# Designed miniproteins, single chains: the designs that were tried, part 68

Each design is a single chain, and the fold is of that chain. pLDDT is the mean over its residues in the fold that is shown.

## One batch from the design tools (miniprotein)

Design m2348
Fold by ESMFold2-Fast:
Structure m2348 (fold): chain A 60 residues (1-60)
Amino acid sequence: SPRDELQAILKGETNPLVKQAIKEFLDQNPDEKTLKNAAEDIKKSKTPEEKLEAAKKYLK
């Protein structure tokens, strides 16, 4: 599931700001479409800065 993909990304992430952003996003209980879009955007991101921006895009 997209949630399981994001949990796997979180486990492999070493950047503390990216970890925090993904944790905050998951804690917001986002819907399945939002989870899928976030997972895809983060997976397409190549640098920690791009991953952070992708994660922050979905924070409210």
Scores: mean pLDDT 78

Design m2349
Fold by ESMFold2-Fast:
Structure m2349 (fold): chain A 66 residues (1-66)
Amino acid sequence: SAPSAEELEARYRELVARLEAAGVPRETAIKAASAVVLSEATGAPLRNAARTLGVPVSTARLAERL
């Protein structure tokens, strides 16, 4: 089943916080977390979500591992 909006928001907030704790700038952390959440919500490959949001795939992959 697709994640709920509440689950996606919680996941997004957690990823932004963890990326910032890892030294990623807030603007980049927001885009990377959004790419992971978009990939999880749609089933699209992470690389495609990262391109859509203009974030490096390497940073999106870091977010995915957190």
Scores: mean pLDDT 83

Design m2350
Fold by ESMFold2-Fast:
Order: sequence, then C-alpha cells, then structure tokens
Structure m2350 (fold): chain A 87 residues (1-87)
Amino acid sequence: SSKIEKLEKELIELIVEQMKKIKEAGGKAKLPKEESDKIKNLVIEIISLIEGVSKEEAIERAINDELSEETIKRLEEIEKEIKKKIE
C-alpha cells in the first residue's frame, strides 16, 4: 500500500506542476515529452501494483477497458486531487 500511495503522490505532484506551468504560459506551452513519458510510466506502475500484474498486462487491461473497479476508483481520486490543487 505505501508504495502505491508514494507513486500516487508523485503522479499528482508532477501533473499539478506541469499543468500550472502550462497555465502560466497562457496554454501555449506543450507538455514536454520527458514529463509526458514520466506521467505515463507512473500511471502504468500504479495500475500494475493495484491489479497485481506486470506492467505489460496493466497496459493490455487499460487498452481493453478491463481495469478493476478498485483501479478505476483510485484513478478517479487522483484526478479529483489534481483538480483541487489546480483550482
């Protein structure tokens, strides 16, 4: 659980930081590829840990819309926390 919570916090902090930078640039800045790749990797690792599967299997489940209700709820809570910190 603590590892998942740490990764969730890292993901929230990274997205909030990048979205604030984009907003300060008047929406004209694109998310840098390096930061986009970090976000994607964090999401995959979080899904992998919640589902108890490999990263490859986590990607497959996400593409096929086969994520568990637990994973969906946790991702929704991450989105809510991001919105709170940006607003």
Scores: mean pLDDT 85

Design m2351
Fold by ESMFold2-Fast:
Structure m2351 (fold): chain A 108 residues (1-108)
Amino acid sequence: MLLSVEEIAELIRSTDDPFEAAMKIEKKLEDVMKKEFPDMPEEIIGSHLARFRLLAFSAIKIAHEKVKEALAAGDREAAEEYVRKAAESIYQAMQYTVLELEKEKKKL
């Protein structure tokens, strides 16, 4: 089962390094992909995970920078919204990745 938006948001909040946060989310996506698509070639899974990793890292890095700016301005609501938006973007990217693997499975 894919991570929820709230689980992704918690990882973004609790992990100081955006690369470490992205890697934790990627590992959960990889586990789901390998479980749901056991016959999928590892090269195809790896390609989709690499693209996801770059997107997740960028989203988390931007969110961390925006959260720092918002908290410096005393705006906790803006800080929470930046985390939420990043988590929603990452969740959509996870769903898109699963849909693309469904298309690849139909070719096998």
Scores: mean pLDDT 86

Design m2352
Fold by ESMFold2-Fast:
Structure m2352 (fold): chain A 66 residues (1-66)
Amino acid sequence: MVEVEVVERGDQALAYITVTAENEEEARRLLEEAIAALEAQGYEVVDRETHLVGNVLYTGLLLRKK
């Protein structure tokens, strides 16, 4: 399961991505797909922070609109 929340502020945005998967490799793959989808929408990743807690991968992104 992948949950994505984006909060825009002017030319910047914060994205919170929560990935729940059977294993870490699958979770990281799903995360990269979610990030690629955001970049395809016109966002640029400025900063990235990821934390693994159990089987859940929590990621915060600082984004900029191009």
Scores: mean pLDDT 83

Design m2353
Fold by ESMFold2-Fast:
Structure m2353 (fold): chain A 64 residues (1-64)
Amino acid sequence: SEEEKRKLALELANKIMELFDQGKSVEEIRKEVDELLAKAPPEYQDSLRRLADQLLAWIEEQKK
């Protein structure tokens, strides 16, 4: 459902930002993202991966 997809997207985004705020490296955040995406429903994995990639690219830019 759209609500389920939105809930998973918010959970993913919140987890990424939480790890960033904790001072985790981009590599550590990617590992956690991969573990979360592996547990996500297959129909949402592509959308969630794109969201994660966008957020990780933003984080990488902030750390330059």
Scores: mean pLDDT 81

Design m2354
Fold by ESMFold2-Fast:
Structure m2354 (fold): chain A 73 residues (1-73)
Amino acid sequence: MIDIDALRESLRDFGLSEESIELTVEGVKAIEAGDYETARQKAEELKKKGDFLSASIVNQILRAARERERRRA
């Protein structure tokens, strides 16, 4: 489980908007729920807003989660 409060604090320290922070959190929560399509959509929304750092974070977590799922299947 990812510490959402620590994630919010780190993103705020990087100067991200609250909207970008919430999109990142929603993406991470979608990954934890196994909803990888929603996570991908949240990463794309972040890219459209110019928030490439948060989009990268979501994509890295998504990649790791898919690798874990493959090992369970």
Scores: mean pLDDT 78

Design m2355
Fold by ESMFold2-Fast:
Structure m2355 (fold): chain A 82 residues (1-82)
Amino acid sequence: YVLEVEVETKEGVRKGRFSLDATAAEAAAATGLPVVIAGEAREAARFALARGASLEEAAKAAEEALLRHPEVLKAKVKVEEA
């Protein structure tokens, strides 16, 4: 699975793609987001998929995880099969 992330922050737009098998540090490097924020989006998508959620539900879970951070103004996530 691959996560495509587009996040609007106070400092501008951050966009990137990373495998759900990537580490939080690799996700942060791919997106330009802090490790904690990128890691939480990755974990939310992974937990949703582990529960049998759809790709759309996993994307929504990652968006919600990103939006819990005050640095994140808008988030759009897509989860796709590798």
Scores: mean pLDDT 82

Design m2356
Fold by ESMFold2-Fast:
Structure m2356 (fold): chain A 70 residues (1-70)
Amino acid sequence: RSQAVVERARAIAARPEGPRVLYQGEAEAEARKKIEEKYGIETAPVSAPFEITEEELEAIRLMAEAVAEV
């Protein structure tokens, strides 16, 4: 489970069509995780210029949560 999510996030990082998208996606995922933990109900995706699916964003969020669990 956690490893599958990490693998998904790694695939996104390893194969971006633009390195800027990778850095921006990581920053947004981290920001969204903090917001969700603080407010616990905010899940609306940010309208960012980079292209990332909600499924990929959720995978990154789960990966961060798995790391925090460790």
Scores: mean pLDDT 55

Design m2357
Fold by ESMFold2-Fast:
Structure m2357 (fold): chain A 69 residues (1-69)
Amino acid sequence: SEEEERKKKVEEILKKLKELIERMKKEGESDEEIEDIVNAQLDNLLDVGALTEEEKEELYKKLKEFIKK
């Protein structure tokens, strides 16, 4: 279904952004700089219609917790 495809797409985005966060942490980037980059990526995805506002908020919450690990 379209809803199942949306969930898979959101999970794929989450996975890719987590991989990006891990790379930035290995490079010595600060949590604040990582958050800024992640927010910019999520804003871009919202602007092109790849995410809804609700999906963006859910991803931001999960990614912010992941950055703090």
Scores: mean pLDDT 83

Design m2358
Fold by ESMFold2-Fast:
Structure m2358 (fold): chain A 97 residues (1-97)
Amino acid sequence: LSPAVEAALLTALGLEATAEEDEELSELLKEGVKAFNAGDYEKAIEHLEEVIERGSRGIQALALAVKAAALEKLGKHEEAAEYLRRAEELGLRLPEE
């Protein structure tokens, strides 16, 4: 299971680890994360919406989590909590340590 989690993270960073089919969506996820780190939370959400609509379960879970974080930064706490729960339902595993 550790190799599967590592593959999902490498895919989210735009590195080829799982399948070429998700390469475009991995790039959009990467752009969303980059916008979030730059403080452009609204732009981050725009990129993440496409990933959520078209992504595989793992990539979709990561996109939902980043969107929840962006909504939290925009003060939309209730919406953020809902998206985070959806990400967890899709199997998002955060390291506990």
Scores: mean pLDDT 69

Design m2359
Fold by ESMFold2-Fast:
Structure m2359 (fold): chain A 58 residues (1-58)
Amino acid sequence: SEKDEEVRRFLLSRPNPTPAEIELAKDIEKLRSLTLEQLESIPGITKADARVIHRLIE
């Protein structure tokens, strides 16, 4: 979907995306199952980034 492509672009366009971020970009359904707290726990994802991602998957 359009939102899924936006999330993938957001994750992959960041400077130095982590392997965990790249893996999530491959499986958006897994990303959707994560809470804000779980997103914030991913290496390389800030609280601001987690909020953007969470908004996009809603």
Scores: mean pLDDT 73

Design m2360
Fold by ESMFold2-Fast:
Structure m2360 (fold): chain A 88 residues (1-88)
Amino acid sequence: LDAAIKAAADAVRRYMVEVEGLSEAEADKYAAAFAAYMKELAKVLGDKLATELANKVAEALKIKDLEEAQKKLDEILEEFKPAIEKAL
């Protein structure tokens, strides 16, 4: 779980710099917020589902085409939305 969250947070940081045009300092804040959110979410979803979510986010953020990356992130969020809502 921790390794998957770190990889996903690092991917978020790169995406925020490369796609959103944020400074590294601003991108680090988003990455830290994402990691913190995933740790809390893992308490509710369990380690397996949280690891799957983190891995899918990290892979989606490797897509260099901005529109395709955004579409893939939206698909991942929709896929996990019922599990998150049920767990809360």
Scores: mean pLDDT 75

Design m2361
Fold by ESMFold2-Fast:
Structure m2361 (fold): chain A 82 residues (1-82)
Amino acid sequence: MQARPLPPEVEERLKELRERIRKLIEEYDKETDPEKQKELLEEIIRLHREAIEVLESSPDPDDIRIALERMALSVAEIALKN
């Protein structure tokens, strides 16, 4: 149960970013070209950074949601380096 709801506009923006990231991950999983895989990972990283900024700019930042996005960002950054 979420003790403090985020503003509706923040929730909608996070939903849009989540759907875009999901589609990019699906494209990444199907991609066989290493250069295109790198470009997809860079875009995934960019969207996770945007999600963190959206969460941090909210009136009552959700530390757990921010931590989860930072973890996802770290996973994508590790994939990009390897």
Scores: mean pLDDT 80

Design m2362
Fold by ESMFold2-Fast:
Structure m2362 (fold): chain A 74 residues (1-74)
Amino acid sequence: SSELERLKESLIEMAESLAREMAERWGASRDLVLEVVRRLVDWFAKEANLSEEEKEELLREVTERVERVLDELE
């Protein structure tokens, strides 16, 4: 649904903001940032009752966007 798509995009934007904050202000490693993001996706998938396939797709999208943010900070 369009509502679910909006929630997914909001999660991605939140993950990007969190990744930037963790890397720039906390000095967090890429590995730690990605672990936290994975846990965020796990939580969202459970709350939104996503299928395993939908969760894997969302994790790929979130990971790609977060890695792009981290790459820009190097």
Scores: mean pLDDT 85

Design m2363
Fold by ESMFold2-Fast:
Structure m2363 (fold): chain A 105 residues (1-105)
Amino acid sequence: SHMDELIEQVTAVSRELTAEAVERLERLARELGLDPTPLVAQFETAMDIVLDSVVSKIRAGETSITFVNPITGEEFVISSLEEYRAALRALSDALIDDLLAEALS
């Protein structure tokens, strides 16, 4: 079904961008003298929450999907895979910055 195909595409995008962001987070954490392990765990948990929310909304038949950054509470609205990729990349960047800033405080 269109729904199953969309869920597969959204999941693939999320996995790709999460992997890229984790590698970046690990490098930045090590450069700052931080243990990357708890930061990566928090990041992956946050990204899983976002993906679960998006998948649930697709299953509910939503054509415009809102998802929330679980750390900042920031809301994103997407209506296409292109918008999802862009929003998820921006979310990943903001989340990494927030996690590193919190760890350094």
Scores: mean pLDDT 83

Design m2364
Fold by ESMFold2-Fast:
Structure m2364 (fold): chain A 97 residues (1-97)
Amino acid sequence: MSEEERELLLYEAEATMYVIGGAVSRLAAERAEKKGNLKEAVEHYEEAIRYYEEAKRIAEEAIKKFGRDPVLEQMIKAAEEAIKELEEKKKELEEKL
């Protein structure tokens, strides 16, 4: 149990690092958009999507290995919602290019 909990925590920590990376890239995209740098905004939204996709993958791998976990399930749901919103934002900006 204690060793399994430690391994689960390492997966959660890794997934959390990718969530943070996604949030940083999203903020960079929003700043670029406000400055009118639409191409740079699109590139940053693409990077944010990749970070959230990796966070989701890691959390799903952890659930597959250790079983259902409310924190990881919430992280997957939040990542899926973020990816959907970011893809919609990216598409909107690409239509203006």
Scores: mean pLDDT 89

Design m2365
Fold by ESMFold2-Fast:
Structure m2365 (fold): chain A 89 residues (1-89)
Amino acid sequence: SVRDMLDDAIKLLNDPSVPFYLRIHFTSPLEKLVREGSDEEIAEAYAYVEHVGGLLKRNFLTNFFNKLPEERQKKIKELAEEIKKERGF
């Protein structure tokens, strides 16, 4: 699932023993998700990343999400707020 993918990514992003260049490489599924995923799939990732925070959130937003068109970012954020309510985030 998207959550399982994000849980795997957070271990790598938050492990100081893993070099930064490897951590970025292992977050390639997040880049692919943002590039090729549906608004609903990206909204699930956005909601989860906001809940988790930290380096995963910074990397997801700065390197992938914030590069999307502004109108699409707005739509995804609105979907993410609904997901957060449903899931109790």
Scores: mean pLDDT 72

Design m2366
Fold by ESMFold2-Fast:
Structure m2366 (fold): chain A 71 residues (1-71)
Amino acid sequence: MAEREARLKAVEEGLLTGDGKDPETARFNAEALLAAHDATSDGQVFETEAGYRLTFSFDENGTLVVSIEKV
């Protein structure tokens, strides 16, 4: 939990520094990128602070598929 938050903040800071993105956009993108990196099995679900549910699945070729739902 604490380690995940530290990684999330590091990615968010990188996005803000590199691309000059809005804080909300940088935070959402950081959460999505970290969730994708953490996804290791079919059907894993991650929720963002903005109230989105990200469901990750893998096809037979190992291609990551993401479904996004507003909760």
Scores: mean pLDDT 63

Design m2367
Fold by ESMFold2-Fast:
Structure m2367 (fold): chain A 120 residues (1-120)
Amino acid sequence: EELEKLIEILSDPNVSLLEKIQAIFDNVDLIKENIEKVLPRVPPILAPIVVQLAYPDATVKEIRDILDKYLPPEEAEIAKKVLDYLYFLFFQGKNIGHPKELAEAIREAAKILDIPEEYL
């Protein structure tokens, strides 16, 4: 099943962050159709990217509302902190269209926000 393979990649600690982001980019339509099944099963640091790529025209408020709807409260708070940092970087000229740049941005967010390893 394609959806289960995607979720396995996104949740595997042995898969690099870059490979996980590439998998999200390659499967945007599958994610969009199954957001309620994907979102609670991916690491919280990837949740904002999953929502943003599935709904590229969504406002920050709409992304926050989706994160709050499908994630447990603790994970939603972590995802929203990452979202805020990524939005800050986008205002500083970062490009969400490039998996490598996005992977670097998420690594920096995890470091600056002191995200626990269990949510990586």
Scores: mean pLDDT 80

Design m2368
Fold by ESMFold2-Fast:
Structure m2368 (fold): chain A 71 residues (1-71)
Amino acid sequence: SMEEEELRRKLLELAIKLAEAFGDYVKSLYPDAETKIEIDGDRSVTATSTTADKTFRKVFDVEAELERLLK
């Protein structure tokens, strides 16, 4: 439906902003951190922050959140 499509778009935009914020937060703790953000269509956003010694990964699942909100 049009309402579901609009909600999905807004959740994707939020997921991207949260992925960016995650990368900024990791960089505040580890100044050498480099963050890669990968978008899987409209389903999920993954932030991967890599330092010399550590890798941090966070998945923001748009599909799971949409399913939760529609139930």
Scores: mean pLDDT 86

Design m2369
Fold by ESMFold2-Fast:
Structure m2369 (fold): chain A 130 residues (1-130)
Amino acid sequence: MEEEEKALEKVVKKTLELVSSRFDEKTQEVFREALKVIKDKSLEALKKMSTLTDEKEKQKIAGKAGGEAAKEVMKIFDKNNISLEQQQQFIDLMSEAASSNRSEMSPLTTRIWEGVLGSLHIRWHIEKAS
Protein backbone atom coordinates (compact mmCIF):
# COMPACT_ATOMS: atom_id res chain seq x y z
CA MET A 1 0.00 0.00 0.00
CA GLU A 2 2.72 2.52 0.94
CA GLU A 3 4.65 1.58 -2.24
CA GLU A 4 1.53 2.04 -4.44
CA GLU A 5 0.89 5.47 -2.87
CA LYS A 6 4.57 6.50 -3.37
CA ALA A 7 4.44 5.38 -7.02
CA LEU A 8 1.30 7.50 -7.56
CA GLU A 9 2.97 10.52 -5.89
CA LYS A 10 6.04 10.14 -8.18
CA VAL A 11 3.88 10.06 -11.34
CA VAL A 12 1.86 13.10 -10.17
CA LYS A 13 5.09 14.98 -9.30
CA LYS A 14 6.62 14.16 -12.72
CA THR A 15 3.44 15.37 -14.47
CA LEU A 16 3.59 18.65 -12.46
CA GLU A 17 7.28 19.15 -13.42
CA LEU A 18 6.40 18.68 -17.12
CA VAL A 19 3.45 21.10 -16.79
CA SER A 20 5.64 23.74 -15.06
CA SER A 21 8.24 23.59 -17.88
CA ARG A 22 5.80 23.79 -20.86
CA PHE A 23 2.79 26.04 -20.04
CA ASP A 24 1.94 29.58 -18.96
CA GLU A 25 1.13 30.30 -15.28
CA LYS A 26 -2.67 30.32 -15.78
CA THR A 27 -2.68 26.92 -17.55
CA GLN A 28 -0.26 25.52 -14.92
CA GLU A 29 -2.71 26.50 -12.14
CA VAL A 30 -5.61 24.73 -13.90
CA PHE A 31 -3.54 21.56 -14.57
CA ARG A 32 -2.37 21.48 -10.91
CA GLU A 33 -6.04 21.59 -9.83
CA ALA A 34 -6.86 18.74 -12.28
CA LEU A 35 -3.91 16.64 -11.01
CA LYS A 36 -5.02 17.15 -7.39
CA VAL A 37 -8.45 15.67 -8.29
CA ILE A 38 -6.77 12.72 -10.07
CA LYS A 39 -4.43 12.12 -7.10
CA ASP A 40 -7.21 12.28 -4.48
CA LYS A 41 -9.54 9.93 -6.42
CA SER A 42 -6.65 7.54 -7.15
CA LEU A 43 -5.62 7.36 -3.47
CA GLU A 44 -9.23 6.56 -2.44
CA ALA A 45 -9.38 3.81 -5.10
CA LEU A 46 -5.99 2.34 -4.04
CA LYS A 47 -7.16 2.08 -0.42
CA LYS A 48 -10.38 0.27 -1.50
CA MET A 49 -8.54 -2.05 -3.94
CA SER A 50 -5.87 -2.96 -1.35
CA THR A 51 -8.50 -4.73 0.83
CA LEU A 52 -9.85 -6.86 -2.05
CA THR A 53 -8.75 -10.19 -3.58
CA ASP A 54 -11.33 -10.32 -6.43
CA GLU A 55 -9.84 -9.00 -9.69
CA LYS A 56 -13.29 -8.09 -11.11
CA GLU A 57 -14.08 -5.87 -8.10
CA LYS A 58 -10.64 -4.19 -8.40
CA GLN A 59 -11.35 -3.43 -12.07
CA LYS A 60 -14.78 -1.99 -11.13
CA ILE A 61 -13.24 0.31 -8.48
CA ALA A 62 -10.43 1.44 -10.84
CA GLY A 63 -12.92 2.14 -13.64
CA LYS A 64 -15.28 4.09 -11.36
CA ALA A 65 -12.40 6.17 -9.93
CA GLY A 66 -11.02 6.88 -13.42
CA GLY A 67 -14.45 7.91 -14.71
CA GLU A 68 -15.18 10.17 -11.72
CA ALA A 69 -11.70 11.78 -11.91
CA ALA A 70 -12.05 12.38 -15.67
CA LYS A 71 -15.55 13.89 -15.18
CA GLU A 72 -14.28 16.37 -12.55
CA VAL A 73 -11.17 17.19 -14.65
CA MET A 74 -13.42 17.96 -17.68
CA LYS A 75 -15.51 20.32 -15.49
CA ILE A 76 -12.29 22.11 -14.44
CA PHE A 77 -11.19 22.39 -18.11
CA ASP A 78 -14.64 23.70 -19.20
CA LYS A 79 -14.75 26.28 -16.36
CA ASN A 80 -11.28 27.58 -17.34
CA ASN A 81 -11.82 27.49 -21.16
CA ILE A 82 -9.01 24.98 -21.73
CA SER A 83 -8.82 24.25 -25.48
CA LEU A 84 -9.06 20.73 -26.96
CA GLU A 85 -5.38 21.12 -27.98
CA GLN A 86 -4.36 21.92 -24.38
CA GLN A 87 -6.52 19.03 -23.07
CA GLN A 88 -4.70 16.65 -25.46
CA GLN A 89 -1.33 18.05 -24.31
CA PHE A 90 -2.32 17.38 -20.67
CA ILE A 91 -3.25 13.76 -21.50
CA ASP A 92 0.06 13.36 -23.38
CA LEU A 93 2.02 14.65 -20.35
CA MET A 94 0.23 12.18 -18.06
CA SER A 95 1.22 9.37 -20.46
CA GLU A 96 4.84 10.64 -20.59
CA ALA A 97 5.03 10.77 -16.76
CA ALA A 98 3.70 7.19 -16.47
CA SER A 99 6.22 5.94 -19.08
CA SER A 100 9.07 7.62 -17.15
CA ASN A 101 8.00 5.82 -13.94
CA ARG A 102 6.88 2.48 -15.44
CA SER A 103 9.44 0.39 -13.48
CA GLU A 104 8.26 1.93 -10.18
CA MET A 105 4.50 1.66 -10.80
CA SER A 106 2.67 -1.27 -9.22
CA PRO A 107 -0.07 -3.14 -11.16
CA LEU A 108 -2.71 -1.34 -9.04
CA THR A 109 -1.23 2.14 -9.64
CA THR A 110 -0.90 1.39 -13.38
CA ARG A 111 -4.54 0.18 -13.59
CA ILE A 112 -5.89 3.36 -11.95
CA TRP A 113 -3.70 5.73 -14.01
CA GLU A 114 -4.63 3.94 -17.27
CA GLY A 115 -8.31 4.11 -16.22
CA VAL A 116 -8.05 7.90 -15.83
CA LEU A 117 -6.22 8.22 -19.18
CA GLY A 118 -8.77 6.00 -20.96
CA SER A 119 -11.71 7.97 -19.53
CA LEU A 120 -10.11 11.31 -20.48
CA HIS A 121 -9.43 10.03 -24.05
CA ILE A 122 -13.08 8.91 -24.44
CA ARG A 123 -14.40 12.26 -23.16
CA TRP A 124 -11.93 14.22 -25.33
CA HIS A 125 -12.97 12.23 -28.43
CA ILE A 126 -16.68 12.87 -27.76
CA GLU A 127 -16.07 16.63 -27.27
CA LYS A 128 -13.93 16.85 -30.45
CA ALA A 129 -16.62 15.03 -32.48
CA SER A 130 -19.27 17.50 -31.28
Scores: mean pLDDT 79

Design m2370
Fold by ESMFold2-Fast:
Structure m2370 (fold): chain A 74 residues (1-74)
Amino acid sequence: MITVEDVKKAAKKVGVKLTDEQRTEYVSFYYDLVYGRMGVPWSDEKEEEMINKLVELGVSESDAKKLLKEVLKL
């Protein structure tokens, strides 16, 4: 499961600066997306929603894709 600390580490590795509030919001969004849709596996559609959430938080689309890739490795 993705944690706030995992997002912090991924953001630091990609060179993106996120506040504690933004990291917490992103982790909350991930849990709602994964557990709110019970029985639906990880998909390209969910991956796109995760990228779009980072863009809403002020991350560029390119950096959002890199950050998600790093978070999913953890």
Scores: mean pLDDT 76

Design m2371
Fold by ESMFold2-Fast:
Structure m2371 (fold): chain A 100 residues (1-100)
Amino acid sequence: SAEEVLLEFVEEAAEIVREAIERSKTEPPEVVKREASRRLQELRDRYVAEHPELRAAVDEITTYFETFLQEMAENPDLPEEERLKALENLKETLVARIRA
């Protein structure tokens, strides 16, 4: 179903961002943001190719995660626990909207 596809997309996108949070502990913010954004766009392209009818929803979700990555790069001193909490809150918000 469309719901199942979008929930899977949110989970995979969140995993990319979670890995970016981990990498941000040892790598420059702009490098982490660039690589995570690239992976997120590749994920978006795959889902849109397989489910072209969901393009608008996938693009909207992608924009939320891209914004998260940008805010991480602009706030490199933010604690890991705060970033992980913000990511979980974003994921829960998107899941709730998809299920509504």
Scores: mean pLDDT 89

Design m2372
Fold by ESMFold2-Fast:
Structure m2372 (fold): chain A 100 residues (1-100)
Amino acid sequence: SKEVEEAVKKLLSSKLSDKEKTEFFISLVEEDIELAKKVAEELYKNNRKFALNLSDLLLNSDLLKEYKNLPLEEQKKLLSGIRKKIFEMARFLSTGVYEE
């Protein structure tokens, strides 16, 4: 879709900082999770290096940085709401598999 193409183009833009890209993707997850999923899938398939980089940026964001060194099962138990959604999107960006 045009919306997916525009979001991907914005995320790949050299004009945005890593922080701005992270904040933009988090806003997509908050406002339209189905669009965020399609964007993440497109990045994983066609822009894998950036998908892996964005995954790392999300895990190191203010929402998740305190949890990043915990075992996966502990993270799954402690995370809820927006933090859980961002964590699941970060995993989707790195694995190509979306888990709820």
Scores: mean pLDDT 87

Design m2373
Fold by ESMFold2-Fast:
Structure m2373 (fold): chain A 66 residues (1-66)
Amino acid sequence: MDAETLAKGIAAASKAVADMIPTAEARAVADRAGGDEAQASAASLALGSGTPPEDVERALRVLVAS
């Protein structure tokens, strides 16, 4: 999956899971990318689904830069 497609998925999921507590791993990935709390929560879902942390970080950087 390319970073652009994953970033769009994370943006949509962030709206749905804004109240979810992100995992420590997802929080660390979001912090490195400059993401917010909702993006960290959405990143938890992507990581839980087996998406590599490197791909999630790259997608969050695309989303943050938008």
Scores: mean pLDDT 74

Design m2374
Fold by ESMFold2-Fast:
Structure m2374 (fold): chain A 112 residues (1-112)
Amino acid sequence: SLEKAKEYLEKAIEALRKHRDDPEGAMRELVRLLEEFRADPSLTPLQRDAVEAILSTLFEADLRGLTPEEIRARIEGTLADFVALHGVTDPETIAELRELAEYAIELYEKAR
């Protein structure tokens, strides 16, 4: 479910915001969320892998102190690599993945 994937992005970014000064706390909440969505049957394997790729890219960029513009470029690059690696050719699926990436970027920018 696209809506369910978006909910996990919201929770993960809120965890990063809440634990800005507590990286260990942020990591504990992210691990818990990753376990929750891996067990969620409403998510396809492709949606799980995409959310994990987006969150990993976002977290790494945030830890490196990259600008919002650089973070956006990194997430867009991750999306392009993901589409190529998984051989995604369906326009509707590509649009869904793009929507997840854009949603994550918007949530992160608002949380700053």
Scores: mean pLDDT 79

Design m2375
Fold by ESMFold2-Fast:
Structure m2375 (fold): chain A 70 residues (1-70)
Amino acid sequence: SAAEAGKAAADEMRANGKVSTGTARAAVTGVADSLGAADARDRALEILDKGGPEEVDAETYAAASAAVGG
C-alpha cells in the first residue's frame, strides 16, 4: 500500500541515511496516486532517476517527496 511504501522509505532513510531507488519510487508513486497527481508523480520520478539506479541520497529523496506534496 502507499502507507507501507512510505514507511519503508522512512525506515531506510532513518537506518542508512539513504533509500533504495525502488523503495523511493514506490513511496512517491503511492503518495501521488493517492492524490490523483500524475504530473507530480512524473516530476518526482524524474528527480529519482537523476539520483541513481541503485540508491538515492537524502537530498534527492527530499526533493522527490516535495514534488508529490511531502
Scores: mean pLDDT 79

Design m2376
Fold by ESMFold2-Fast:
Structure m2376 (fold): chain A 86 residues (1-86)
Amino acid sequence: SEEEREQKMREILLKKGYSEEEADLVIAWLRLSRHPDDEEVRERFKELALKMGIATEEEVDEALKSPEALGRLAQRLIDYLIEKSK
């Protein structure tokens, strides 16, 4: 299930030394990629991205305007998390 996949991803990220907030951001991002038009999913992603300070409000708002812009922000945030794990 989607929930089981999200829990497994969370456990892997925490085991690799990512914070709980970083794991929550990755999960919110995966939800947004699958359900880009879901307003609750969009709001949760925006809240977490802004709280962690790894994207500006302008960058998040731009990403939420189109699937293409969302994909660009998504790739940037993944690259950030991968680089941090080194």
Scores: mean pLDDT 76

Design m2377
Fold by ESMFold2-Fast:
Structure m2377 (fold): chain A 74 residues (1-74)
Amino acid sequence: MTPEEILEEAKKRFDEIYKSSKDPEKVRSLMEQEIQETVARMAAAGIPREEIQRLATELQDYKDELVEKKKKEA
């Protein structure tokens, strides 16, 4: 599994989390768990720290965008 494939899978899970609840804090918490699991998976796969940091930043930014959208919907 490549870093880009891991990122794609994590973003798909974020979309599922987004649809699962109207509570922005619940969505944020679940997405933060997904980021932590994704980072651990990347580290276990031997992906370089710099790549893990880049992908984690992209996931954090995507999480923040989705949480803000959910707050506006609530």
Scores: mean pLDDT 82

Design m2378
Fold by ESMFold2-Fast:
Structure m2378 (fold): chain A 100 residues (1-100)
Amino acid sequence: DEIDRLRTRLRTSGREAAERWARQQGYSDEDVRRMGRLAGRVMGRASDVVIDGINAGKSREEVLAQGVDVVRSRIPREMQPYFRAMIEDFLDKVIAIKEG
């Protein structure tokens, strides 16, 4: 369904962003792939937290904060604002689908 497609896109976008950043930092091909796998898993977790929070009737602000907490401990500080923006975009799209 559309939400599952958004989940897949969030995972893919996180992976691609992390791989792009790691290549720019001069990481090896293996470290680039490792970082991408980590980012994909982290964004998968963030999508679960966001969907569960919305289904529980939490506010947009509470859900965003909980989703961002998933990335805070695992994603490099330099990338945190970019990953926050991706999670917020995902959150707003899920809300729009559930309200429509």
Scores: mean pLDDT 87

Design m2379
Fold by ESMFold2-Fast:
Structure m2379 (fold): chain A 104 residues (1-104)
Amino acid sequence: NEEKIEEYARELLELMKAGESKSEILSNILVYATDLVMELLRKLGLSPDFLNVPWTPEEREELVKKLKELIDKAIELLRKGDYEGAIEYLKRAIELAIDALLNG
């Protein structure tokens, strides 16, 4: 749901403005992505337990690295006063996490 992704990205921006750590922002991205995937599964009549994401240590490290790069860009844009640009990178981070949860 693109509308909910934008809503969560705006909530992440407010957390970043409040001085939340990069690790806390990353944690919130994963929580929001999980909630959106669980909602999708419910709408499709699938069990939440159908998410069998057997992430290897290598896949987990690569995901975390990519999410941190997007968060760093969002922080850079926020510091420059580019709130809409920061929101776009936070949306991309949520979308990346959703893709990882759905595709393994």
Scores: mean pLDDT 81

Design m2380
Fold by ESMFold2-Fast:
Structure m2380 (fold): chain A 81 residues (1-81)
Amino acid sequence: SEAVERAREALRRLMEAGSQGNADETKKAADELVELAKNLSPQEARRMAEDLEGLAKRFEKSYPDVAKIAREAAEKLREIA
């Protein structure tokens, strides 16, 4: 569906920006993903939350701001799920 495709694209941009330590772009992509996630199935939202939790763990020491953004987005996605 269009909603799933848009959410995957937002997640891809978030993962890319986060891996580069770009907190501002990570936050923009996270906010877009959370909004798009309202149109996702609980299973799809949960899967994306798990990806975000993985990003947060990986970059907690290198980019703590990015890790915080990813954790907060994951919590919101789990609330939708």
Scores: mean pLDDT 87

Design m2381
Fold by ESMFold2-Fast:
Structure m2381 (fold): chain A 95 residues (1-95)
Amino acid sequence: SESDKHQLGLIIGQIRGARQGLQQGLLSIQEYADFVLGLSEQVIKIAEQQGRFDLAKRIRELGEKIREAARNNDTQKLLELTNELIDLIRELAKS
């Protein structure tokens, strides 16, 4: 729906804002990862409500990879994984 598309757009904006916070030293790697993971849980609920169980599964799998990258302090991988999350959110918004 247009309402879901709007909410998903706001979530993308929040992830991008958090990314800038990480880049500026306002957020730690762990704080960034925890924030993004919290947003990903909201996206999973929207995907499931829309019957997009395929996207919900892919986002959960990304969430586990994000958690692992954060534990390893792998900033580069964390940024790559969160870009992949944004791509999945955009795919869901087209539904």
Scores: mean pLDDT 90

